Designed miniproteins, single chains, continued (3). Designs and how they scored, part 13

Each design is a single chain, and the fold is of that chain. pLDDT is the mean over its residues in the fold that is shown.

## One batch from the design tools (miniprotein)

Design m8420
Fold by ESMFold2-Fast:
Structure m8420 (fold): chain A 100 residues (1-100)
Amino acid sequence: MALEESAERLRREAPAWAQDVADKILRGELTTPELVAAAILVSAMTALGDKEAVRAFGEALIPAVKAGSPQAKALGRIVANSARQAGDEETAKALEEAVK
């Protein structure tokens, strides 16, 4: 189905997209609509049970969170909750530690 194909594409491209979001945050270039879109995408991946896509997002985001970006911390909390819901306790703990 077309929706399954869209989900498959998002899974395949998630690591590259996660890195682009993290890089934009570090450059101070991430817009509010992009931040909202990232949160929606992570929630969708969680609902689909895509643990690896959520992990890729978390791993890419950690350096931006540690750099002290408020946008990265806000998104990091969302990704940590999503990782925990998907059963990735290691990624959830790493993000929770980084947002402190």
Scores: mean pLDDT 78

Design m8421
Fold by ESMFold2-Fast:
Structure m8421 (fold): chain A 76 residues (1-76)
Amino acid sequence: ATVVSGTIYRPFVGSGTFRLLNTTTGERVYANVSGDSTTLTVTYSGKPGGYVLLSGSFLTVATFDGDSGTHLIVQG
């Protein structure tokens, strides 16, 4: 997994499928997310750019910059 620049706004514990919004392109994709309250591991296929990670209720969980693959976002 690649460590990426980002911010966690809503810590998540467990595993789930979340939605990503690419803020550069407007593209929406699904991501597999695993969390341990201080870090999120996000796996997806999408275009490079800025992303907003949204819960099923469309609440902002995290933001980060990335490309396709598996990325680690750390609470800073």
Scores: mean pLDDT 83

Design m8422
Fold by ESMFold2-Fast:
Structure m8422 (fold): chain A 68 residues (1-68)
Amino acid sequence: IDELIREALNAARNGDIKKAVQLLKEARKIAETLSGNEKKRALSDIAGAARTAFLTELDPSVESKVVE
């Protein structure tokens, strides 16, 4: 999971948003196979990484709010 999150953030930094989304989806699928606190932690980490990737890449929702 950590490796998939790291690769997703690297893909986002390189402008490959589609690859970043796919890697985060893969990480989420693995997280769904976990149980208890491990699942909650993994899902939280994935959500945080997704927010970071979107803020870094200026996704369409962020771009609509930015004048520049």
Scores: mean pLDDT 67

Design m8423
Fold by ESMFold2-Fast:
Structure m8423 (fold): chain A 99 residues (1-99)
Amino acid sequence: AVEALIRSLEPAVRRVEEARERGEPVEPVDLAMTAERLLLELDLRGAPEELKELAREALLKAWEALLLLATSDSPEAQERARELTEEALRLLEEAERAL
């Protein structure tokens, strides 16, 4: 079940990578799926708790960005969602680099 879930999240990882390569905004939902996949992979590998905490923080920030965009159309909400998305990306990069 877990292996199938990890595999089902691969397209979201690809979308995040493609957006970053093109300098386009990363969608919070794709980022949340990417963080979830990393968490599942880290757990299966028995990675240190510190790395799992980075991935969890990224997941939480991505979900907060998604909820902001789903519940508000204000420019302020859009800007905060962008900031949260950038923070989540930095945390994911840190976790990936430490692997």
Scores: mean pLDDT 83

Design m8424
Fold by ESMFold2-Fast:
Order: C-alpha cells, then sequence, then structure tokens
Structure m8424 (fold): chain A 95 residues (1-95)
C-alpha cells in the first residue's frame, strides 16, 4: 500500500508541475491533467482512510493501473514541453 501511495504522490507532483506550465501557456490540455490529479488525490485519500484489507487491495490495484496508464503520457508530455522550451529560447535569442 505505502509504495503505491508514494508512487501516486510522485506522479501527482509531476502532473501538478505540467498542469501549471500548460495553464500558464493557455494550453487546454491543462484541464485533462487537472482531472488526472483529482483522480489520484481521491484514490490516495481513500487509501489513507480506514479501509478494510479487501477494499485496500482493490484500490491499490486501481491506483497501480492508473499509474501504469498515465506515466507514459506524463513522460511524453514532459519531453514535448522541454522541446517547446528549447525552441522558444532559440526564437528569443534570434530577436
Amino acid sequence: MQEAVDRAKALRDRLRVLRDELRARGDPRAVELEQMIRELEELIRKLESGLSPEEQQRLVKELEEKIDRWLPVVVRLEVELETERRLRRREEELR
């Protein structure tokens, strides 16, 4: 349980950084990241509440499945935004 919660918190923090950058740019993808953050926060809250062992195992599985699904999306977006930052700096250097 704690390992899955720790992984979820790490992913949540990465999503928050990306959401804030997209929001600052006016990128509509910020809304999608906000939804992912909310879903992770809800699952973390439920897992940190007084659950039965069976409910805990079920939610841990759901959390791990969401992490596995969303982690590649997050990594891809981080690479995209880093590339866009490099292009923007180049454009500013040419001005």
Scores: mean pLDDT 82

Design m8425
Fold by ESMFold2-Fast:
Structure m8425 (fold): chain A 89 residues (1-89)
Amino acid sequence: SAAEEARRAAREGAEAAVEGGNAGNAAKMAGGVLRAVGAGLGAALAGDREAARAAAEGAEEAAKKEGASEEGREAALLAARGARANAEA
């Protein structure tokens, strides 16, 4: 479903952001945030609020990943907040 796709894309993006933060790779961190936010924005622009909410939840799951650096967690939470704001618009 579109919601499952959005959740997975946002989770993978946010996971990449966490990995970038853990490794000190700012480009990977930024790319991950942009992918996660993009998944939520794409769903919102398509009028699919369920998929936009799923994207936010996927990014939030990645932010709770054990062993994440503080920077990685903050990046994933930023992505989740962006996707959540799109779902509420």
Scores: mean pLDDT 77

Design m8426
Fold by ESMFold2-Fast:
Structure m8426 (fold): chain A 71 residues (1-71)
Amino acid sequence: SMAEKEAQKQALEVVKGLGEQLAKDPKVAEKAKETVKLTQELYDKGVPVEELARKGEKALKETYEFAKKVA
């Protein structure tokens, strides 16, 4: 449905925005870009919004944990 497509796009934009902010740190940039790329690929495949959000959130969490270790 159109509502589902909008929800998927919103979830992608949230992960992309947070990932792009994390990518401003050179030590974290590569992992942050991988997170954004993964979420974009899931969106392009048309996975359900719940799966897109869950996998995107997990990848973001892993990137935040990595950022703490290299800070």
Scores: mean pLDDT 81

Design m8427
Fold by ESMFold2-Fast:
Structure m8427 (fold): chain A 90 residues (1-90)
Amino acid sequence: MALERSAEANIRGAENMVEMAKTGLERDLPSDLIKRVLEAAAWNAQSALDLGKEAGNDELIEKAREIHREIEEMAKQAEEKTGVKIELPK
């Protein structure tokens, strides 16, 4: 129960950070800020995946993997636009 709630909170955190990164790219915010937001989003997605696995909740595991993939796509787009390399965990 606590693990599932923590996984859900980390998924929500990652989703919010992806939205911030999208807005940041559209509004030409500093590349360093976009990099930090996406790296933080990836750490939240990774934590959600680990917590989902520990809880044995396949739905949370799938959602964590989906948001991680979205972060990977956003990182690629940010690197192409800004020229700054984004290091994702894992």
Scores: mean pLDDT 82

Design m8428
Fold by ESMFold2-Fast:
Structure m8428 (fold): chain A 89 residues (1-89)
Amino acid sequence: WPSAEEAAAASVALVEKQAPAAAEAARALADRMVEGVRAGVAPEELAAALAAEPGVAEARVEREGDVLVVGAVLDYEGKRIPVAVTRRL
């Protein structure tokens, strides 16, 4: 079984092949979530805020030690695109 970091990297790589703009949006959202965690916001609160954003159908933010896992389902041009991005804190 791949690690969460490996699985997320593979997910973003697949999305980048099919929808480069959606992959860029996912990376930008993940970077914003990292900033929120560094500012002291709880991952659960960040997940709720992310899910409220236009074009985001579902969101999950989980902290695994010094790694943040950001999962989302993006509504992009009428398609539901699942994506996961990991970032080091």
Scores: mean pLDDT 73

Design m8429
Fold by ESMFold2-Fast:
Structure m8429 (fold): chain A 61 residues (1-61)
Amino acid sequence: SEEEKRRVRAETEERVRKLEEEIRKLIEEGADEDVIRKKVQEANDLLLEGAKRLEEIEKRS
């Protein structure tokens, strides 16, 4: 449903925004490049997961 798609998008956007804030703070604190890279990968994984879920909802229609 369209409502289900909206919820998935909103959830993904919120989680990504929180990770972006964490990444920014890590950069400001001079964290290890590997730690920053790990968090960036987590954000990318969330985006891919959200996209896959949206595709599944679309296929159910």
Scores: mean pLDDT 83

Design m8430
Fold by ESMFold2-Fast:
Structure m8430 (fold): chain A 76 residues (1-76)
Amino acid sequence: MESREEVMREVDALFRGMRIALEVVEEVEKTTKIPSSKKLEVIFRTGAWAAQNPEASDEEIREVARKELEEAIKES
C-alpha cells in the first residue's frame, strides 16, 4: 500500500498541474478560441502527468500543458 505521504504528494502535484494547465489555457485563449472539451482534456492530462511526476518544476508542467494543448487542437 502506498504511504499517506506518497499519496498526498501525488494529490498535491495533480492539483498543481491542473492549476498550471488552466493558466496556460487562459493565456492562449486571449488570442485563440478553444472549445471547452479541449480545455478540460488539457487540464486533466497535464494534472495526471504532474501526479506521475510530483517533483517536476512549474516550468516543466507548463511545457507539458503547452504540448497537450497543441495536440488537442490538432486532433479537432
Scores: mean pLDDT 80

Design m8431
Fold by ESMFold2-Fast:
Structure m8431 (fold): chain A 55 residues (1-55)
Amino acid sequence: MKLDLSNLSKEQRLKLLEATIEALEGWLKTSTNPEVQARYKAELEELKKEIEKLK
């Protein structure tokens, strides 16, 4: 799915980032591979930084 953030309001961008974080947290909990878990954790930190920039 292609996300075009330039066409979204600040509220819509925040909503999508929050939904993505929730999905990654769910995948992290169900993952059994340590490398995959580390990758999801890194992506979560990146997304949290993105949300803080928008606040």
Scores: mean pLDDT 75

Design m8432
Fold by ESMFold2-Fast:
Structure m8432 (fold): chain A 58 residues (1-58)
Amino acid sequence: ATEAAIAAAVYAALNKETGIEVKSPEDILKALSKMTPEEKDRAIQAINDAAAAVAKAS
């Protein structure tokens, strides 16, 4: 399923943005809660770009 690939890409994007190893949705929430609004916007953009790239490739 493409969902696993999208999840992996999202986790990799967040790890790159925050330096935190993200393995679950709870880790995503924790990472986002530590960010400023500007950092959150950049992280969300990176997540969307990663998800879109996986969807395009599948």
Scores: mean pLDDT 72

Design m8433
Fold by ESMFold2-Fast:
Structure m8433 (fold): chain A 68 residues (1-68)
Amino acid sequence: SMEEQEAEVRREWFRQLTQVANEHQDRVDEARAAGDEDRLAEIEKQMQQQVSQLSEERQRRLEELRRS
């Protein structure tokens, strides 16, 4: 069903968000410990960009499902 397909897209979204956070966890922690605000801002920008790209893909998939 479309509901099950949408639920799978949602589960994949949360997995992707967790992966992005985990990929940058050590870098974020190290930058915070060092008080390196410039590096923190750069890491946050990179993470936001990845999340935005994933969000766009998710929305496109959901719209394709709804149009079908």
Scores: mean pLDDT 82

Design m8434
Fold by ESMFold2-Fast:
Structure m8434 (fold): chain A 82 residues (1-82)
Amino acid sequence: SATVTVVVESSVALDAESKRLLAEVQALLEAQTPLPSGTVTLEFPPDATAEAVYYYLRAVAAALRDDVPRAEALFAKARAET
């Protein structure tokens, strides 16, 4: 597996839950995607709230697990919180 550092482009400070979700996303990227070692930047809407970032991270984790219906529902919820 390639080692990947995940960075969130957001104006909102990440809480402990969102930081745990970032660690989960990084682990999923390392396990499932043949990426070169380096930094992957996740971009969120510039006006995203803390709740929106939380749901976006959950949606990304679901998408990386190939759970498309769950990912779509979580992305919709993130947009509602923005």
Scores: mean pLDDT 68

Design m8435
Fold by ESMFold2-Fast:
Structure m8435 (fold): chain A 93 residues (1-93)
Amino acid sequence: AVSVDLSLTRYADGTAKVTGTVKAESVEHETYVITWRLGKDKLVAPAKVVKLRSGDTHVFTVELSGISPGASFYISVQTVDGEVVAEASGTLS
């Protein structure tokens, strides 16, 4: 199984920091694609390709600017074929 957790911080100047933690607990060595986006809009950051084995934890940080209070952040972890195996979302307050 793959899981993802988010920690989100928005600052008064409109900058924001998002930390994503991806855990693979009982999966064999596989390739995953991590993507993120703001809101329901089609703007997606460049995908990150990672290999995860059972017991692996992958942490990444996304730094953002121009973020309004209440903006939604979405992350997905997908197989190479585009199947979503884990996702998380949060609100930048």
Scores: mean pLDDT 75

Design m8436
Fold by ESMFold2-Fast:
Structure m8436 (fold): chain A 94 residues (1-94)
Amino acid sequence: EEFVERREFRTTGAQLVAAAEELAREVAKRLGLEVESIEVELLPTADPRRVELRVVAETKEGYRVILRLEAEARRGPDGETVLDVRAEAYLVKK
């Protein structure tokens, strides 16, 4: 595995999966790779405010872009639930 980047962002619970998939596509595009498929795995933790995600983007060039994300829920200023997300992107050759 080759480390590509680390990124932090905020999103909502409803947008978490879509944001993770979009980041995987963005990373692949920046590397000049074409995404064929994306799989997202949600990994609940013992803390109900925390969820981990694994995203695997398969590319036409025979690479995988793997994201590992940690999302932590907090209350926003208007009382909404906001997720603070840390993402790490890796490149793996098949």
Scores: mean pLDDT 82

Design m8437
Fold by ESMFold2-Fast:
Order: structure tokens, then C-alpha cells, then sequence
Structure m8437 (fold): chain A 80 residues (1-80)
């Protein structure tokens, strides 16, 4: 909720400073929306894991991937 908004705002600022994070921000927004629509904690965890794998596949920069996966994990935790 408030933590999810904070994480997204932090990524928005990061994407504004570093264009490499623009695609990462879009992935995290989609992941957050999918997880927020999940009816169970188990489905939230499954969605987070799938989104982390998708970030690794779609994003080229290892630093951006690691940051994106961390953001997804924090959002999943905040929604439980």
C-alpha cells in the first residue's frame, strides 16, 4: 500500500536520473498490479518469482536486474 507507492516513487526518481531503469520501472509497475490482484499470499509469491525471472530475461544490465528483483520482492512483502 504506502510501502508499494514509496518503492514505485523511488524507482520513478531513479528512472528519471538513469534511462536504463525506464523499462525496469514498467516491469515493476506491471508486477505490482499483478500481485495486487492476486487473491492469496501464495499467488503473490508466485507472481513475484515469475516477474523476477522476466526481469532477468528482458533487462540487459545486471545491476538493473538486481535492483528490479529487489523492488519486486519488497512489493510482494508489503502486499502480504
Amino acid sequence: KEDVKRILQEMEKLAEQDPRYENALMLVRLAAAKMSGSPTDEEIEASARESKLEAERLLKDPEVVRYTQRAIEEIASALK
Scores: mean pLDDT 81

Design m8438
Fold by ESMFold2-Fast:
Structure m8438 (fold): chain A 58 residues (1-58)
Amino acid sequence: DDQNRQDLIDGLQDEKKKLQEQLKKAQSQPKSPETQKKIDDLQKKIAELDKMIADLKA
């Protein structure tokens, strides 16, 4: 069902947008090892979501 696939894509895109907002906020924080770890973790999660979205679109 293309509608079910589109709903999954939309949900993943919404999650990605929230993570991108968190990433932008983290990047505006003072530099610290904790902040850098959060940035790295957020970038990894965004990349994983991008892969899942690409797989669903294929």
Scores: mean pLDDT 83

Design m8439
Fold by ESMFold2-Fast:
Structure m8439 (fold): chain A 82 residues (1-82)
Amino acid sequence: MVKVVVHLDDGEKVELELSPDATLVELLEKIVEKFPDRPNLKQLLELAKKYAPDLTVKELVEKYGTELTEQDLADALEEYML
């Protein structure tokens, strides 16, 4: 299990324990489930489903560490879109 903390733009934090094989899509689905009124997070989820469905949480942690921001998630998606 990989423990990650995602720092949201409004100052909220969400701590998640995920399989190292869990995808960014799965991470974002869990966050959207906790914060359904955040349209930016829902947009990131749709982009992840379209452009980075195979990007793993392990790859994110290797690049950004265990504390992630919404910007880190957006940057990871941009790399897969190029």
Scores: mean pLDDT 82

Design m8440
Fold by ESMFold2-Fast:
Structure m8440 (fold): chain A 70 residues (1-70)
Amino acid sequence: ELRVGATEGEAVRRLQELLNRYGFADLEIDGVADEAFRAAVKKFQEAVGLPTDGRVDEELLRVLRILDEH
């Protein structure tokens, strides 16, 4: 669907929690997409074979959704 779900800050908090949970980072869950958050995103992108650009795009969200489902 068109909707990605939660508000911006809530979505970032969820991503921070998932990145910490799966061992890609040790981030504060504050809802802020800072440089540490982007570094964790790049590490996750590398692990799953996506381009390591640090951007939270639709493909990254799809991969995280699949991972979270299992």
Scores: mean pLDDT 70

Design m8441
Fold by ESMFold2-Fast:
Structure m8441 (fold): chain A 62 residues (1-62)
Amino acid sequence: SLEEKKELLYKQLKHVKDTLRSRGYSDEEIKSKIEGVAEQLGRHYNIPKSEVEEILKEVFEE
């Protein structure tokens, strides 16, 4: 379902964020890298861009 794909995208983006943060990347560097990953995975899962943007906000609010 769309909800399952959105949950998978969130988990993948959170994993990338946590990994890059553990390697000492700045929040600005992490944001740039995650935006690229989100665009690629969002397209792959056919998630609407508006939904991808909401997930990105959620990833960075935590």
Scores: mean pLDDT 83

Design m8442
Fold by ESMFold2-Fast:
Structure m8442 (fold): chain A 77 residues (1-77)
Amino acid sequence: EEEEREEKIEKVVDALLDYFKEQGVSNLDEYREWIRKILEKNPELLDEMYDILENFPNKEVAKKAIIFKLMTYLAEK
């Protein structure tokens, strides 16, 4: 169950970092740790993002959707 949660975190983090890499962002390792920390503290956000990645047939659309979710979360905090 905790192992399953870690799998979800890795999946979401990898998708978000792949998007950031495509946008030319550097220091991806620092962003990886930061995003992991956010997702560990916000299981509802993690589940929403993971659900998007699993249910969107287009991976590029899914990545954009989860980055929008992250940006919305950060704007509310």
Scores: mean pLDDT 77

Design m8443
Fold by ESMFold2-Fast:
Structure m8443 (fold): chain A 70 residues (1-70)
Amino acid sequence: AYREGLARGLEGLAKAAGEEITVDPFTASAEEVLAEIRRLAEAAKAKHPEITDEQVEQTLRDAEEAARLA
């Protein structure tokens, strides 16, 4: 479901960024999860310049929409 999708997304971004997830997507607030997604997406982009700003923004928009529906 929504929280499972966020957990998978965070794991994917953390792997790409080479960082650890610092928030629990099942217990953290929506704002905390969105902040963590943004942090990991920026870190992933720094290590992988092939990741475009548009892809990062789309990921954040998808997370915002999911948070609204949760």
Scores: mean pLDDT 71

Design m8444
Fold by ESMFold2-Fast:
Structure m8444 (fold): chain A 72 residues (1-72)
Amino acid sequence: PEKLIQEGEKLLAEAEALAKQPDADPEEVIKLAEKGKELILIPLLSTSNPDLELIAEVEARVNAIIAKVKAR
């Protein structure tokens, strides 16, 4: 589970970095953010005691990335 969360965090960080680039394709940035979210949330939601605060934080990060690229 830790490995999937680490990969998801890397993808979210990459999507955040790309969202700052005006030449980055918004659709590809959104796909990266959604992929990172899936890799983090699937193992978290599969636990008997999910971290709801972390889940909300990841959702907020993805929404911020999407809002940023759509505002271009």
Scores: mean pLDDT 78

Design m8445
Fold by ESMFold2-Fast:
Structure m8445 (fold): chain A 88 residues (1-88)
Amino acid sequence: MKQILVSKKDEVVSLEEVRELIRKLAEETLRNPDHIHRAEFLVKKSQVEEVRELVKKLAEEYGLNWAVSFQPVDDETVRVTVAFRAPP
């Protein structure tokens, strides 16, 4: 199965920007349901739990299967990778 990168941000984004990135990811996944769609961005470590909950909530809203990974970049910054897939 091919993965499509919908968005990549190399700067720390706000929770508002995260919401928009995840909505775009969901919409692109629904347009091309045979592929896994991915978004990558940076957030503050203090926002990791809020980001996880936001991804879960939006995935449930759009009826999508989801996965999220968090990788520390430095003391204050975490790289987030979100993947959405349409149910079979």
Scores: mean pLDDT 84

Design m8446
Fold by ESMFold2-Fast:
Structure m8446 (fold): chain A 99 residues (1-99)
Amino acid sequence: MEELRERFRALEPGLAELGARLEAEAAARGLESTEQQVEFFLEYLRPYGEELVEELRELYKKIKELSEKGTPEAKEEGLKLAERLHELLIELLERVLAA
């Protein structure tokens, strides 16, 4: 938990610039829904780790399905998957900012 927070904090200066650029690109492409924006970001990350991007896509889909189900069991499972998704996202962002 602490380690992931520290890794994310180390990325903050580069993430602000990257985030602004990707947000401007998504807006220029007319991407209005969260799903469209997520897909755009996953495709942007693909050259930095195709296998990790596919794992992220499947995790995001599963988390969304669990959220829609709305049971306490689904909520608990969704939180565990969200932690893994956060870990993979940090790994991919570290690769993007190192390039």
Scores: mean pLDDT 76

Design m8447
Fold by ESMFold2-Fast:
Structure m8447 (fold): chain A 101 residues (1-101)
Amino acid sequence: DLALQTAVARYRLHLLEKNVKQAELWVKDAEDNPAHYDEYKAKANEKRTEAALEAESLGLISGETAIWKEIADALRSDKQEDVEEALKKMRDRLSKLEDEL
């Protein structure tokens, strides 16, 4: 069922975006708390690595490996701008699929 698969992908993308925001909060906490900078940066990097592995797993399960790999690669690059662009591409893709249902 394409509608169900699209809805599941949207929900999983939402959870992944929530984890990305949590990593951003750890980066901000690191910048605001210099005494704990290394610790909080390590937590942010751990969350981004977990999100990248989740994105790769979703690509394999869904068969849309190229799009999810772009998200995973962006998460591993440590470039927030690349992450936001990759997530936006996936949101736009899912919106088009939803409009065709």
Scores: mean pLDDT 77

Design m8448
Fold by ESMFold2-Fast:
Structure m8448 (fold): chain A 77 residues (1-77)
Amino acid sequence: NKEKVFKILDLDGDGKIDEDELVTVAVQVDPSLPVGAGALPTVGAKPTAEQKKLADKDGDGKLDKEELEELLKRLEK
């Protein structure tokens, strides 16, 4: 399932997930949250700095498949 999620979120097909794709991940992993309730962003709709740091272990501003799986694993728990 995580491989399918990665493929769907890799909108530009470069094998990495950018910041816009991270927002989509957050909505799918945390269902029924305010950000997901109307699927409309409010003030502060982007991922937190901690979430980005945890996901972007390479420091390149992109997530690879391994970083995405780690992020999803942490959010699922």
Scores: mean pLDDT 52

Design m8449
Fold by ESMFold2-Fast:
Structure m8449 (fold): chain A 64 residues (1-64)
Amino acid sequence: SSTTTQLVTEAYTQAFKRSPTPEELSNLLLDVDTYLKAFKLENTPENLKKVVKLVIDLVKLDQQ
């Protein structure tokens, strides 16, 4: 959704001081959807923010 794309883009930009590439954004959106489904979380703004933070934190860990 447009809301998910905005939250992911904002969180990524805040964390990495740049915008994600289209490929990075696509992968991040897939991860967010995957974790929402895996944890059986409803697509609410609160749950989206939590999952987006988790996904961005995992990217930070992978790039260390």
Scores: mean pLDDT 84

Design m8450
Fold by ESMFold2-Fast:
Structure m8450 (fold): chain A 61 residues (1-61)
Amino acid sequence: SAAIETAREAAKAASGALAAAVLAGALINQGHSPEEALREAIRAGFSEEEARAGVEFALRL
């Protein structure tokens, strides 16, 4: 159904942001700046929105 497909797409988007957060968190913990973590997440293939959300999430930990 359309509702299930919408939920699946939202879960995939959330998964992308969380994966970007793991990468960003690891880079920040290794001494990289948030801007460097953002750039590396984008280089790794995350969208700008996913990478930005991931970096913000990592900074709140």
Scores: mean pLDDT 80

Design m8451
Fold by ESMFold2-Fast:
Structure m8451 (fold): chain A 91 residues (1-91)
Amino acid sequence: SKLMELLRQDAETAKELAATAENELDRLILGGTLTTMLQMFENNLDKLSKEEAEEALELIREALEAARPLLSPEQAAALEERIAALEAKLA
């Protein structure tokens, strides 16, 4: 689906941003990218197959792990809580 294509693209962008981030603005852009990925997934959860939803969660987890050293503890915790809530809905 086009949504999955966008999520895959955003995951790659987040990984690239995580690798090249040097300042506060870069960290803000990275945090925004992760938040946008989660919002897109949450808003379209009912439109995804179980297999697509599992792939989307993996993409978001990979992006979060790459970004983790650059995120504030508050940002990381908020993203982790949202991912956990989504995993619970898919179980």
Scores: mean pLDDT 83

Design m8452
Fold by ESMFold2-Fast:
Structure m8452 (fold): chain A 98 residues (1-98)
Amino acid sequence: MRILEDIEKVIRELAEYLGIDMEKLDALPSILDKVRYLLEHSTPAERLDLNSALRLIADLYGIETEPVSADPDVILRNVEKLIEAEKEREKYLEQKKK
């Protein structure tokens, strides 16, 4: 399972839809920075769609998220929860030493 890979895919799809400069997006150092950049260039409806897609990723991996909202802070908190879940998964796999 690669939660971060699924998030990156959703980010890229929305960025292409919005006509965002992909070179500028790819130059951003973190997933959170990329999401912030997308939110700055999106309407409330597009933010709601992004949060819905992020929640579908969370559901696939059994991660609890905040309810669907167009609020950028809610969307960023949901992304942070997904990133933290990936970190916990990596720690678990390292503890297994396999």
Scores: mean pLDDT 77

Design m8453
Fold by ESMFold2-Fast:
Structure m8453 (fold): chain A 94 residues (1-94)
Amino acid sequence: SAEELIKEARAAVERLKAAAEELKAARAEFDANPTKENVAKYIGLTLNVIGLAYEVELLAKKLKELGKEEEAKELIEAAEKAAKEAGLNLKLEL
């Protein structure tokens, strides 16, 4: 149902926001001390944020197909904002 998909999409946005905060912390740690461990952590968290943002994009596209275009747009804007605050300029499609 559209209601269950909205719940799933909101949960995905919250996972993305949490991952973006972890990436921001990892970037600060990398900038202060670029050890191999900090590089690996930064790269891994960057890929995780990108993957989660694309998950939100796919859920938003499904919501748009169900006539939930306003909710879909809000999800895209939230995902792009979270990624941008973590230093990633992602352009998501709706």
Scores: mean pLDDT 90

Design m8454
Fold by ESMFold2-Fast:
Structure m8454 (fold): chain A 72 residues (1-72)
Amino acid sequence: SSALARFLQERLGLSPQDAEILAERLVAAPPEERVALIENALGLTLSPALAERLRAARDAAQILAVLEEHLS
């Protein structure tokens, strides 16, 4: 499993399978859809600064770094 999937499993209480699916969706999604996926998973609206950093992320490692800095 990816580091992003493990982070999502730990933070959201997802099963390993659901965390892998969400991680793959986040990496594949266009920037705006990525923000919506995280907002739906957390049940909250992200700050504009966090949303912009998440939209700018290019790969799983960058998505993870943004989420770890702001949600850990």
Scores: mean pLDDT 81

Design m8455
Fold by ESMFold2-Fast:
Structure m8455 (fold): chain A 81 residues (1-81)
Amino acid sequence: SKQEKIRELAREARERLEAIRDELSSEAYTLFLTFLQELVDNPDMSEEEIEKGLASVAPHLPPAARELLRETARRVKEIIA
């Protein structure tokens, strides 16, 4: 299902985030994980809602985490299209 695909994508993103955990503040880490959980909990989010969420979180992230989140959001938008 769409929800299962998004959940698997979020799991992959979490694993990749752990690999760069030393580059993240506790705040940045929490914001990233919270956004991933929102994607999982709301599989019917519109592309616009995903973009809004990304825009609110991305400025708080270091470059590597920001790119990971952008890639994850793009892949979620592909699943919901």
Scores: mean pLDDT 85

